# Designed miniproteins, single chains: the designs that were tried, part 30

Each design is a single chain, and the fold is of that chain. pLDDT is the mean over its residues in the fold that is shown.

## One batch from the design tools (miniprotein)

Design m1095
Fold by ESMFold2-Fast:
Order: C-alpha cells, then sequence, then structure tokens
Structure m1095 (fold): chain A 70 residues (1-70)
C-alpha cells in the first residue's frame, strides 16, 4: 500500500538526519521527496508514491557513496 512507502520514506529521512556525514543538501532533498510522496498518496497516485520512494532510495545511496569516498 502507498502508506507503507510514505512510512518507509519517513524512516529513511530520520536515518539520514541521524547519520553523521550526510550532507544537509541530501537531507533537504529527502524532506522534499517525503512531502511530494504524502501529496501523491493523498491524491491516490500510488505509482507516483513508489517512484518518489525509489528516487529517495537513490538519493540516500548517493549520499552514502559520497561519505565513503572521503
Amino acid sequence: KGKEYVERLRRLLDAAERTPGVSPEHVERLRQLLKEAEKAYENGDLDKVKQIYDEAVRVLREAVEEVVAK
């Protein structure tokens, strides 16, 4: 269900905020994606919720790769 993707994205944001070395830009991007996912869920657009969640996972992976590269 779309609600589960929104909840997972919220957990990803919380994890990113708690992780030392994640840039503020990536945290802010995840916050924007969470707001977009909540709006898509309210509109019943479950495909868009999943697409936003997939993008959030990619943003988080990119942030982790940048931290590891340092």
Scores: mean pLDDT 79

Design m1096
Fold by ESMFold2-Fast:
Structure m1096 (fold): chain A 81 residues (1-81)
Amino acid sequence: VSREELDAEVDAAVLELQAAVLITVLKHNPERTDVEEAEKLIERLEAQLDALVAAGKITPEEYQRLRDLLEEARKLVEEVK
């Protein structure tokens, strides 16, 4: 495994972890969630995901899974509004 391959896998894993943490906070502590900051985080994670796809560093299956997580986060933000 090259450093570039490892860095890409770490970036994808960190994105997945950040999305999962946000989903957990939205489900368990919605009243403590700043909706504007949550929306900004989702936008940032979407941009990171698109960058990984553009660089060819993510598989189509990983892309779909991460996109589904971000869509779940967006739906939960709408429920908190």
Scores: mean pLDDT 79

Design m1097
Fold by ESMFold2-Fast:
Structure m1097 (fold): chain A 65 residues (1-65)
Amino acid sequence: MLFEIMIENLKKGYEEAKKRGELTPEDEEAYRRTIRSLQDGIDMSKKTLTLEELEARAAERRAEA
């Protein structure tokens, strides 16, 4: 959720800067790298969460079966 909000804010800022003509090629490269880092963070969090959710679901089924 936090990283998703940061990505949305970056996209909005990027589009506004593009309209103002303030983006350099270096700015575009920095933007791409920042987005990639945030997406990698989300991906790692989801992988860890998925493993924990699988264990929690198995425990709940065992308790209710």
Scores: mean pLDDT 71

Design m1098
Fold by ESMFold2-Fast:
Structure m1098 (fold): chain A 68 residues (1-68)
Amino acid sequence: AIELLREAKRAAEEGDFEKALALLHEALPLVTDPEVQRLLVQAISALNKGDAEKAIEHLEEAIELLEA
């Protein structure tokens, strides 16, 4: 799951929102932590609105929680 989130973050940083969304939809069912799930849903919402900065922020927070 962490690797998919890192790849999604990189895709968002590159402006490839379609790839970022695909990776997050793949990662979402693999995540059991409800706080991480909430952050992924918020990242998906941000990407759908074209807000790359907000999506990256939520993804960084999700990755930190999974690494802790």
Scores: mean pLDDT 82

Design m1099
Fold by ESMFold2-Fast:
Structure m1099 (fold): chain A 57 residues (1-57)
Amino acid sequence: MSEEEKLQKARDLLREAAEHAMRGETDKAQRYLDEAIEVSGLSREEAGRLFAEISAA
């Protein structure tokens, strides 16, 4: 899988995390965030920043 494909998959997972966070489903949001980190290889800090950007949009 290419790096670009991994990042796209991570963004989809982070979008799911953001939707669950908006609904107060913190545990589900954390699971999607962790999966996005594993798929992309992003640091927890980088994934958290991207998650915050997606949540704010």
Scores: mean pLDDT 79

Design m1100
Fold by ESMFold2-Fast:
Structure m1100 (fold): chain A 120 residues (1-120)
Amino acid sequence: MTLEQDRALYDVLVGGKPPTDEQVDLLRERLVRLAEIRKSLDPSLDLEKILEGIDKVVEVMREHHIAPPEAIRRLLEEGKLSEELAKKLERLLAILASSLGIRIAAADFEEELRRRREEA
């Protein structure tokens, strides 16, 4: 996965920019992977229910080109998502946003160090 894709996802998650279909597909892939990791760490998690929630959020995002928090809010208002599941999805989104932010910051720092070494 490229740093450009990581920046684009971060902008959707934190900047509130409307996602493209490619960004929605990428978000789904990352959320599914994160949910599987969470299940391996906490066997009591209902992975199937979390994956169903991810698919519902992703479908709304594709149809309306809206950010994940707005998609979750709409699903809650329509009674298609429980408050408990919404909180779990919000936590996955927060973890993903933090992970992307750290990766972007690390890459920017590495580029700055490389530039300084080239000047020495």
Scores: mean pLDDT 81

Design m1101
Fold by ESMFold2-Fast:
Structure m1101 (fold): chain A 76 residues (1-76)
Amino acid sequence: MREGEIDESKLPEEAKIESEELKKIAEYIKKYGDQEAADKLKEEIIEIRKKAVEEKLPLEELRKKIEEKIKEAEKK
């Protein structure tokens, strides 16, 4: 792990289940050349996962929220 694109050390195992989706976001944001946007998206997904664990969100809603973040990145 270099530069720490994903804070796996901080994430509980339950929160780090969708590494591929984080990769897709980084790939998409890279096309726009916005490192801050990629970092922000990463942070928001991490926060969503943490909150989902605390609020006992079903896996269905967790994945939906992550997908929405990816789509929002595409809109910009």
Scores: mean pLDDT 63

Design m1102
Fold by ESMFold2-Fast:
Structure m1102 (fold): chain A 71 residues (1-71)
Amino acid sequence: VEEVMRKLVEGARKNAGKVDPELAAAIARQEALKAGASEEAAELVGRAVRYALQGDFEKAEELLREAIETV
């Protein structure tokens, strides 16, 4: 599950400014849940993806670490 969460945030960083942050965050949350993440970890990953797409890579990395600790 950690690998899936890391991949989702990395993909968002590469697509910063190119994709709708709200839609991508919703998709990332669902993918994390499918991979076995808790609801809390999935919410944190969704927020991390949103921040990464907005160009805030520091906040995205912080939230990803929190999500991994929550799993």
Scores: mean pLDDT 79

Design m1103
Fold by ESMFold2-Fast:
Structure m1103 (fold): chain A 58 residues (1-58)
Amino acid sequence: SKLLQAVSLMFRAIAYSVEGDLEKAIELLKQAQELVSDDPDFVATLQKLIDKLEEQKK
């Protein structure tokens, strides 16, 4: 299931962000968005996470 793969990528991204690897976390979240591109609500949720991590890089 693409949804299960996207959820797995999201959890791995959160783990990387906790470890301080923000670039890897953002990369995995973008990959998750590609898997769920037909679900605008999920894409928007992932984008909010990406935006928060991008802000932490500044």
Scores: mean pLDDT 84

Design m1105
Fold by ESMFold2-Fast:
Structure m1105 (fold): chain A 68 residues (1-68)
Amino acid sequence: SDEELREYLASLSKEALRHLIDGLETAPPEVRKLMEEAKKALDEGNYEEAIDKLVEAFRLIKARHDAA
């Protein structure tokens, strides 16, 4: 669920979040846009916004895989 995913992401260190974002660089354009926004938010210290963007990115990834 989105809530469970959000809790998991919030439990990660800033370093782990960066590695996760970097790992998604090969994602589709829509997901990549959200990752870029998440990276920017993380750099600005807006951790909640970064997590929100990552949750949206994972939702899109799942939706695309479920549709394929």
Scores: mean pLDDT 77

Design m1106
Fold by ESMFold2-Fast:
Structure m1106 (fold): chain A 75 residues (1-75)
Amino acid sequence: MAKKVREIANKLLEDMLKRDPSKLKEAGEAAQLLMTAHFYYLQDPEKARELLEQAAKLTGEIGRKYAEEVLKLMD
């Protein structure tokens, strides 16, 4: 599970940076939110979902796509 979430977070970072290198900060924050959501999903699933929503808001369509992939791994 953790390895898969790390791979998704890395894909988010790579996809964002390939399209706009100036968004490194937003991409990094979104990737961190995906990893943190995975940490919380067993203890506080509501907080995990909130963190995934925040990642999507930071990175738009790309972040939403990868947040949905992480959410599917948690369900």
Scores: mean pLDDT 78

Design m1107
Fold by ESMFold2-Fast:
Structure m1107 (fold): chain A 55 residues (1-55)
Amino acid sequence: SLEELKKLAVEAVREGKSDDEVAELIQKYYEENPELTDEEVLEAALAALEEKAKK
């Protein structure tokens, strides 16, 4: 789900994963869950960027 993807992406940022690693995680999750739209994937990526900006 979008919420689970956002949670995973944000947690990866908190763990110090690079932008490339976070993007790769999001892409792999989308491949496992093709019901997710590109818009939802973008929203998860934006959530990760928001978390990174707080550091």
Scores: mean pLDDT 79

Design m1108
Fold by ESMFold2-Fast:
Structure m1108 (fold): chain A 92 residues (1-92)
Amino acid sequence: MEKQERLKELLVKNAKDYADRAIEAARRSPEAGVRALEFVAATMKNLANIEGEKAKELYDFAVEQLEKARSGSRETLLKAAEEVKKKIDEYL
């Protein structure tokens, strides 16, 4: 419905913004990059509570990438942020 679509659009915009920030932050500070990915995962979790199998798939993917980022190198973190951004852009 109209109100749900507007909320979905806002959550999508926030997820894209956080993903962009994660890519930028990962190049400058690994801790900031991980934190930005945490915000992406939280936003995807909220979006998954609104109907959409794609939102749940994105949430699961974001969590997987975040786990890799937490225990990986700076290169792993940067790739994780880029892959999350790519999936969000393709599906949302």
Scores: mean pLDDT 77

Design m1109
Fold by ESMFold2-Fast:
Structure m1109 (fold): chain A 74 residues (1-74)
Amino acid sequence: MEELYKKLEELHKKLVEAVKNNDWEKVIEILEKIIELYEELAKIYEKTDPERAKALRRYIEKLKKHVEELKKKL
């Protein structure tokens, strides 16, 4: 779990940098990696807190929709 949070922190730093540089292709790439890590986190929560896992999956679906909308604007 610590490894997943560390990867998320690094990706969020890269996301901020990509946004500052107006590099929207890189923003999409980073968001897709963040979604992948949240999916791993949701699987972990499914064992300990199923309601939290369900809420996280709803958030993942919203992020996926946002990524698809960004791709359409490129």
Scores: mean pLDDT 82

Design m1110
Fold by ESMFold2-Fast:
Parts: structure tokens; C-alpha cells; sequence
Structure m1110 (fold): chain A 51 residues (1-51)
């Protein structure tokens, strides 16, 4: 939960699409657990869809 929240906060504070792409790439690189990685990506996508 705190890890997902961290990445969601980063996306909300981002200024442009390039920053968002970098955040997503960072999440994929750091987390080897596919389930946790997918949850982070899904949370980011949900935030972007609501904006």
C-alpha cells in the first residue's frame, strides 16, 4: 500500500507525460514481483484516467 501510494503521489506531482513515463519505467525496473508491479501500474493508470 505505501509503495503504491508513493508512485501515485509521484504521478500526481508530475508536470508532463515524460515524467510519468519515467516513473512507470522506474517502477518496472525496481520491482521484480509481477503482482506488485501490476498493482502499481494499474493505480497509476487509474489516476491518469481520472485526470
Amino acid sequence: DKVIEYYVEKVKNSKNDDEIKQIIEEAKHVYLDPELRNKIIEAIEKVLKEL
Scores: mean pLDDT 74

Design m1111
Fold by ESMFold2-Fast:
Structure m1111 (fold): chain A 61 residues (1-61)
Amino acid sequence: MSKEELIEKGNRLGTLGAILAAEGRLEEARDYFEKAAELFRQAGDEKGAENVRKAAELYGM
């Protein structure tokens, strides 16, 4: 994937993680946040990866 494709996919998975977390589906949300953070790291977007980790922390993950 290109850097732009990795960031786009990371954003989509991060959003899905947040929706699942808001619904109380914390294990599924965690998996999506972890995948999103990995995609941001592969893209070299350390801030994106950190933002996903902080979102997970907000939901107690």
Scores: mean pLDDT 83

Design m1112
Fold by ESMFold2-Fast:
Structure m1112 (fold): chain A 68 residues (1-68)
Amino acid sequence: SMKEEEEKKKKEEIEDIARTILAEAKERGDVEALKKAVSELLGKPEPKSDEELIEMIKEALEKQLKEE
């Protein structure tokens, strides 16, 4: 069963955190390191774009929330 309210709230928080992580990585010049870390964490190939990187960061955060 899907709880749209809970899922949307989690998505909004995760998206804000993902954007913050990417912004901090850009400020530090660590975007390539972030791409590698997220790729290794998820076992997926490195993201091709900022949009894909944000989606992978969101997926990693969602996985953490599911595992508590």
Scores: mean pLDDT 75

Design m1113
Fold by ESMFold2-Fast:
Structure m1113 (fold): chain A 67 residues (1-67)
Amino acid sequence: MSEKEKKEKAKEYVEKAKEAFERGEYEEAIEYAQKALELDPKNKEAWELELEAAVKILEEAVRRVTS
């Protein structure tokens, strides 16, 4: 796979991660963001999506402990 093909595939995974995040499927969003980062480690959108989704999962975990 060429560098250009890797970046194009990473963009597809970023789009899938955004769709999963908007659906509230944060674990799936992290999986797609990680796949994008494996192909393009400098993809800022992928790393931001992974971080945001991870924060949402942690917030839900904390809420379960405090409720």
Scores: mean pLDDT 81

Design m1114
Fold by ESMFold2-Fast:
Structure m1114 (fold): chain A 71 residues (1-71)
Amino acid sequence: MIQQEAARAGKAAQESGKEEVVKLATEAVRAALEGDLKKAEEYIKKAKELGASEEQVEKIRESVERIYKET
């Protein structure tokens, strides 16, 4: 379910403790819903640059890829 994947990405971003990472994860999910995987990947890269852990980045990426595949 797309809603479940969006929630999973948001939870992973919240674990970073950084509001900017949460905002970028939300934008990545939105880009994936719009069918723009390239833009979603750009937001994920920005989240990593702002200090999201590798594990958090992987969880966000997995959710984004699943959303993109379902849309």
Scores: mean pLDDT 80

Design m1115
Fold by ESMFold2-Fast:
Structure m1115 (fold): chain A 90 residues (1-90)
Amino acid sequence: GAAEAALAKAREALEAAEAAGDPLAVRAARLALEAAEAALAGASRLEVEEILGLAEIHLGLARRLGAPAAALAAAEEALAAAREAIAAAK
């Protein structure tokens, strides 16, 4: 369904972030995927939002420290896909 498609997109975005090699962007993308997986597994909204919030913090830090554009784009795509999966998982 829509949640599974968005989750697959988040996984692809994490692979792109890993290929770009910025450790904070990779962590942001990984946390975004974890938030989406938690939501699909039935985790509470609080738990999902805490993980997603950590992903946003790591992405913000990657931007401030000058991560490559490709790494930032991949992490941003992972966060967007994760949010779509979380919304569809209700």
Scores: mean pLDDT 89

Design m1116
Fold by ESMFold2-Fast:
Structure m1116 (fold): chain A 75 residues (1-75)
Amino acid sequence: MSEEELRALVEKMHANAEELRRQAEEAREYVERTDLSELEREAARAVIEAVEAAAAGDHEAAIAALRRAEALARA
């Protein structure tokens, strides 16, 4: 994803903050309950971190976490 695409995604996520906080909580539960590889768990946690940061309005932290998740998914 481009930086512009990540920024637009984070802005959209912030606009839906309440719903995304609920989804992040459900995703955290899924990560704990599912037999994931260490790399998959790190990637999933980075995505959850991005959603939580975006919901809080921390766009820089959200973008950084999304980039980390993307890098882990490509490893």
Scores: mean pLDDT 76

Design m1117
Fold by ESMFold2-Fast:
Structure m1117 (fold): chain A 86 residues (1-86)
Amino acid sequence: MEEELEREILEALGNMYRAIGNLLKSKGDYKGAGEYYEKAGDLFYEAGNYEKAAEAYEKAAEAYKEAGDEEKAKEAKKKAEEAKKA
């Protein structure tokens, strides 16, 4: 029950951070969008929702690439591939 509640809270927080990333991207803040998508991915990964984690990390990689941060984009892409294998 405590473990199940923790997963639900992590997923809810991940959904919120993903929504913030979407908002920042719509405003042209690609760096901020990447940071929030990556945080969402980390939360989904901790919750055991590897599918949502991979999706969030891929969105982070795209946002970082649009921001011109190729190194962060590469790391986010690597996290997405790791989540897909989990």
Scores: mean pLDDT 87

Design m1118
Fold by ESMFold2-Fast:
Structure m1118 (fold): chain A 77 residues (1-77)
Amino acid sequence: SKEFEIDVKLGVLEIFFAVLLKYDPNIESIEVSATLDEIKVKVKLKKNGKVIEMTFPADTPVEEIRRTILKKIEEEV
């Protein structure tokens, strides 16, 4: 089901976020929320408390979500 596919993606992303928070000193917090239609990610940076908000269609491959998050963090640090 679509819900199952989203839950699997969220599980992969949760592991990815745990690793990022452990190893990236620029990240204060990461928040993720999902509906059947979209996945929303908020990354809060330690510098100035800047928040990066990213929204993806729920059908976006997890590899593309991960790559986009990493790129945005690199651009904003």
Scores: mean pLDDT 85

Design m1119
Fold by ESMFold2-Fast:
Structure m1119 (fold): chain A 71 residues (1-71)
Amino acid sequence: GPEIERLRAEAERLLEEARELIEQGKLDEAMKLINRAQDLAVRLVLLGDVATAEELGRRMRELMEEYKKRQ
């Protein structure tokens, strides 16, 4: 439904912005966006969109690996 599509689009945007912030060395700002995307992924699970939440989880894991390399 429209809410699932909105939450998915927002989470995708947050993860793309977080990737750019990690590349810029803005790690604290990137983590805030990753945490917001995680909250949206939880909401997607509660709404029944587990597949999208799993895909977002994979992308968050990849971003967290890049984050750890820059600490």
Scores: mean pLDDT 86

Design m1120
Fold by ESMFold2-Fast:
Structure m1120 (fold): chain A 92 residues (1-92)
Amino acid sequence: SLKAELEGAAYELGGAAFKSFKDYESAIEYYEKAIEADPENAAVALTNLGESYLKLGDYEKAIEAYEKALELDPENKRAKELLEEAKKKLEA
């Protein structure tokens, strides 16, 4: 629905703002709200959620978020690259 898409987009913008300030915990909160508001269109929010977890060193949650992003958008190059990075860091 248009309302869900607008709510998702607004939360995603909030997450991006916190991420730009390197406030990854606040970014995570907003990306989770974006995903909840519009789960069908959440591939970008899930990728950004994963990147925020990656920056905090939570590699297992980053992997989970990227795998969910790829379920929605299998050709997402950014999610594929970041998933590989997170897996390498988890094994290090």
Scores: mean pLDDT 88

Design m1121
Fold by ESMFold2-Fast:
Structure m1121 (fold): chain A 68 residues (1-68)
Amino acid sequence: MSVLEQLRALYEEMRRLLDTDPERAIALALEMGALAEENKDKLTPEQLAEVEEMFRDLVALFEAHGAA
């Protein structure tokens, strides 16, 4: 599994958990952040844009669910 595939998998799992277990969703979001930062140099500009969009969506979702 590539870094991008791992990030996509974590993003989908986080989205699944956000309604039922927001604390677990937050933990997965932190794991995504760590994975993205550690592997930033291995991502193409297009892949970085996709990752950036995922993180913007995460912020919006967490605000909607009241995660401060």
Scores: mean pLDDT 78

Design m1122
Fold by ESMFold2-Fast:
Structure m1122 (fold): chain A 84 residues (1-84)
Amino acid sequence: MDKEIDIGIAEIYMAVGNLAESKGDYEGAAESYKKAVEILEKVDPNHPLVAEAYENLADAYEKLGKTEEAEFWRQKAEEVRAKR
């Protein structure tokens, strides 16, 4: 029950991040995606949204020129996808 509510909150953060990116607010997008990642890692690290959250966070960091952070999250996304 709480897990389902937390996943729903993570989905809202993903949607907020997507909206921020559509407006060119990559800092706001990264912040929202980080919140989604924090929730998903605690509640269900094997959830399908985890890889998507990592990839979106990596993309936001890439657009901010934070290449090392982008590579870190992209690698985590690939590791999660490989485990499914």
Scores: mean pLDDT 83

Design m1123
Fold by ESMFold2-Fast:
Order: C-alpha cells, then structure tokens, then sequence
Structure m1123 (fold): chain A 89 residues (1-89)
C-alpha cells in the first residue's frame, strides 16, 4: 500500500538524518559517508524501495566523484529521501 511505502520511506529517512547528525557532530571522511549511504540504500532495497535505493547510490557516486564532503553527501541523501516521502503524502 502507499501508506506502507510512506512508513518504510520514513524509516529510511530517519536513518539518513541520524547519519547526517553524526557527520555534523564528529569528523567523518567522505569514504565513511559513502559507506553509510550505501547501507541506507541497501536498507531501502530490502524494503522494496528499489527506485529510491538506485537514486541514493547514484547521487552518492556523483558526490564522491565531485569530491563532496561527508556532510554534503549525507545532506543530498536526506534531500532525496524527503522528496520521495513528500510524493507519497
């Protein structure tokens, strides 16, 4: 159902927000941020949110290629998930 997809998307969003909060509070490498986005995308995929998982991996890879900071990589991940959640509301 759309309600279940929204609930699952909100779980993924909570994980991403926690990762971002950690990156803002403690030194975090770009490599660690990329690993965290990969784990978040894997969680989304396991919940059947395959399109979201693919978009998260793509935006993370683009950020890494651009030399983006850990915070920037995780902010982009949060933005992607927030937009998906909004579309389901």
Amino acid sequence: SMAQKLFDTEIVLSLARMALALAKSYPMSREEAARLVRLIAESAERLGLTELAEELRRTMEEGVARGASAVEILERAVEVIERRAEELR
Scores: mean pLDDT 90

Design m1124
Fold by ESMFold2-Fast:
Structure m1124 (fold): chain A 68 residues (1-68)
Amino acid sequence: VEEAEKILKELGNKPVTGVSVSTDADGTETVHLSGVKIEAKSWEDLVKASEAIAELIRHMLAEQRAAA
């Protein structure tokens, strides 16, 4: 999680200001992102930013499931 935020910051992106996850009774998970801005100068930077966001989402889902 910290590595994901570090990558986003190094690419000149603002840190995530709001991430929330909701889970429906059927197991459908919805992720709400707020304050996320992804900027990339190259394809490689875009991939890094996307993977950093995915890592944050994975962490949020794991925390949500552990709390349930």
Scores: mean pLDDT 62

Design m1125
Fold by ESMFold2-Fast:
Structure m1125 (fold): chain A 70 residues (1-70)
Amino acid sequence: MEVDRLRREAEEERRRAEGADKAAEELKKNYELGEHKDVYYNGYKGAVKLRERLRERADELERKARELEK
């Protein structure tokens, strides 16, 4: 059942990454249209970095689950 737990955690991280991606696109729109570009741009970079970390964590969890299944 550890495999099921790791897969669940991976899916949770993937969902968080999708949320971060959506937030990044929203911040990018505000950065491109707004006057407070520095604030929105910094937020955009943070959201992109968070998305990347979450996807990497999900990938790692999926690899662990696959190794345990083998």
Scores: mean pLDDT 79

Design m1126
Fold by ESMFold2-Fast:
Structure m1126 (fold): chain A 60 residues (1-60)
Amino acid sequence: SDIEELIKIIEEQIKRMKEAGLSKEEIREKVNETLEAIKDSLSEEELKKLKEHAEKVLEK
């Protein structure tokens, strides 16, 4: 599904930002900017799922 592809993209972006030495706070800000840009294309449930996956990757 489209949401699975978006989850993979956001996971890859978070991993790249971690490798670049960005803080969790900086990464969270950039992730939120991405989610804001695409929120109108997602259902509330899909947006919540994407946010939950992003936060899980950030914690690692």
Scores: mean pLDDT 80

Design m1127
Fold by ESMFold2-Fast:
Structure m1127 (fold): chain A 58 residues (1-58)
Amino acid sequence: MQQADQLVQQGQAAAEAGDLVTAIRLYSQALRLYEAAGDAQRAQAVRQQIQALVDQLN
């Protein structure tokens, strides 16, 4: 899960820099990895982060 955790950190950094599109892309990649690993808790947390960023774009 190191790869997915790193993508979450990169997504957080992109969001803090105001690059919401890059943040959504990175979180989406992390979500795919957590789902493939069966980590429902981390997958749900990432889905919530993606939803919050998408809402900011509206």
Scores: mean pLDDT 83

Design m1128
Fold by ESMFold2-Fast:
Structure m1128 (fold): chain A 70 residues (1-70)
Amino acid sequence: VPLDVRTVQEALRKMGYYDGPIDGVFDEALREAVLAFQRAHGLPVTGVVDAATRAALADLIENDYRFVPS
């Protein structure tokens, strides 16, 4: 199942990276949250929800928003 923009907003808000509304719109605030998440988790800093970013978000959601580096 693809991660929609709302799911990404909810996940980033839960982790404290995103303070904006859950409206399904990929705006500048969400892009900044994605960049912060990518920097914090050692991912390529692209500012888009690419395959690596989606995988990392899915892993964190599965592990109750705990980063597992292994």
Scores: mean pLDDT 75

Design m1129
Fold by ESMFold2-Fast:
Structure m1129 (fold): chain A 56 residues (1-56)
Amino acid sequence: SRVDELAAQALAALKAGLSEEQIRAGLLAAGASQEEVDAAVARARAAGVDAPIEFP
């Protein structure tokens, strides 16, 4: 659940133009673990590249 929350924040920040490095640093500073940050950023990146290919 925390990874889902962090991923949503990371995706919003990526869409706003923040770098992945800035997002990682911010999440770590907020008390997230390295593993949580890595998982959240990976999920945000995957969500950001998901085109809505599913409506043919």
Scores: mean pLDDT 73

Design m1130
Fold by ESMFold2-Fast:
Structure m1130 (fold): chain A 76 residues (1-76)
Amino acid sequence: FAKFAASPAMDQLIDLSHQDTQDAAELHETVAGLVQAYIAGDEEKIKEYKELLKTKFKISDEAIELLLKMYEDSRA
């Protein structure tokens, strides 16, 4: 996280990671599902999880893409 410049997308991810809400577990499960679908190349599942993150959790497309890039970087 620290190597990225401050942005609305990064701020959203940081805020969500520090919030203990009843939806936190569901958010984490959705993110994990997105990452797994991305690794598997399951385009339908990727779209499903992206829409859930955007509509239910109000996460931007840019924040979702940043999260996936961070995952790729950590696995390289």
Scores: mean pLDDT 69

Design m1131
Fold by ESMFold2-Fast:
Structure m1131 (fold): chain A 88 residues (1-88)
Amino acid sequence: GMHKIKKAEELLKKAVELNDEAEAALKAGDYEKAIKLASEASKLGMEALKLASEAKDKKLVLQGIGVVLRAIGISVEAGIKSGKPAVA
C-alpha cells in the first residue's frame, strides 16, 4: 500500500545517507566507523526491500538491493584495509 511505499522511500533515503557517511569514513581511514555505518545502512536497506516487495514496487526493490550491495562493498573494503575480514 501507499504507507509501505512511503516508509520504504524514507528508509532508503536514510540508508543512502549512511552509505555516504560510511564511504567518507572509509576514505578518512576510519575503518571501524565505516563498517558500523555500512552495517546500519544494510539493515535499513533490507527493511526497505521487504516493504517495497510487499508493496510490489519493483523500482524500490531494485533500489533496496543496490543500497544493500553498496553497504556490503564498503564493509568488505574497510575489512580488507583494516587487516580484518568483513565476514568471519
Scores: mean pLDDT 86

Design m1132
Fold by ESMFold2-Fast:
Structure m1132 (fold): chain A 88 residues (1-88)
Amino acid sequence: MSPMEQNQIQIQTLQGVINQINQWITDQNFSQDISDQIQSMINQGQSIINQGQNMIDNGSDSSDIQTTISQGSGIIKEAISIFNSYSS
C-alpha cells in the first residue's frame, strides 16, 4: 500500500472516530460545559483533518501530510480522553 493510500485510510478512520464521538456525546447527556469542551476539540481536530485531505488533493509531500494527520489525531485522542473521564 502506498504512503498516500495509507494517509487516505487514516483520514477515513479519523472521520469514523469523529462520527462515533459525536454519537457518544449525544447519548451521554453531559453538562453543557463538558459537551462544549469536547465539541470544540472535535471541531479543531476536524479542521486539521480537512487540511490533511486538502494536502492529499493538492499533491503535498507525504511526510507533511502525515504530520498534519498526526496533529489532528492527537486532538481527537485528547477529546476521547476527556469524554472517558466523564463517562466512566
Scores: mean pLDDT 81

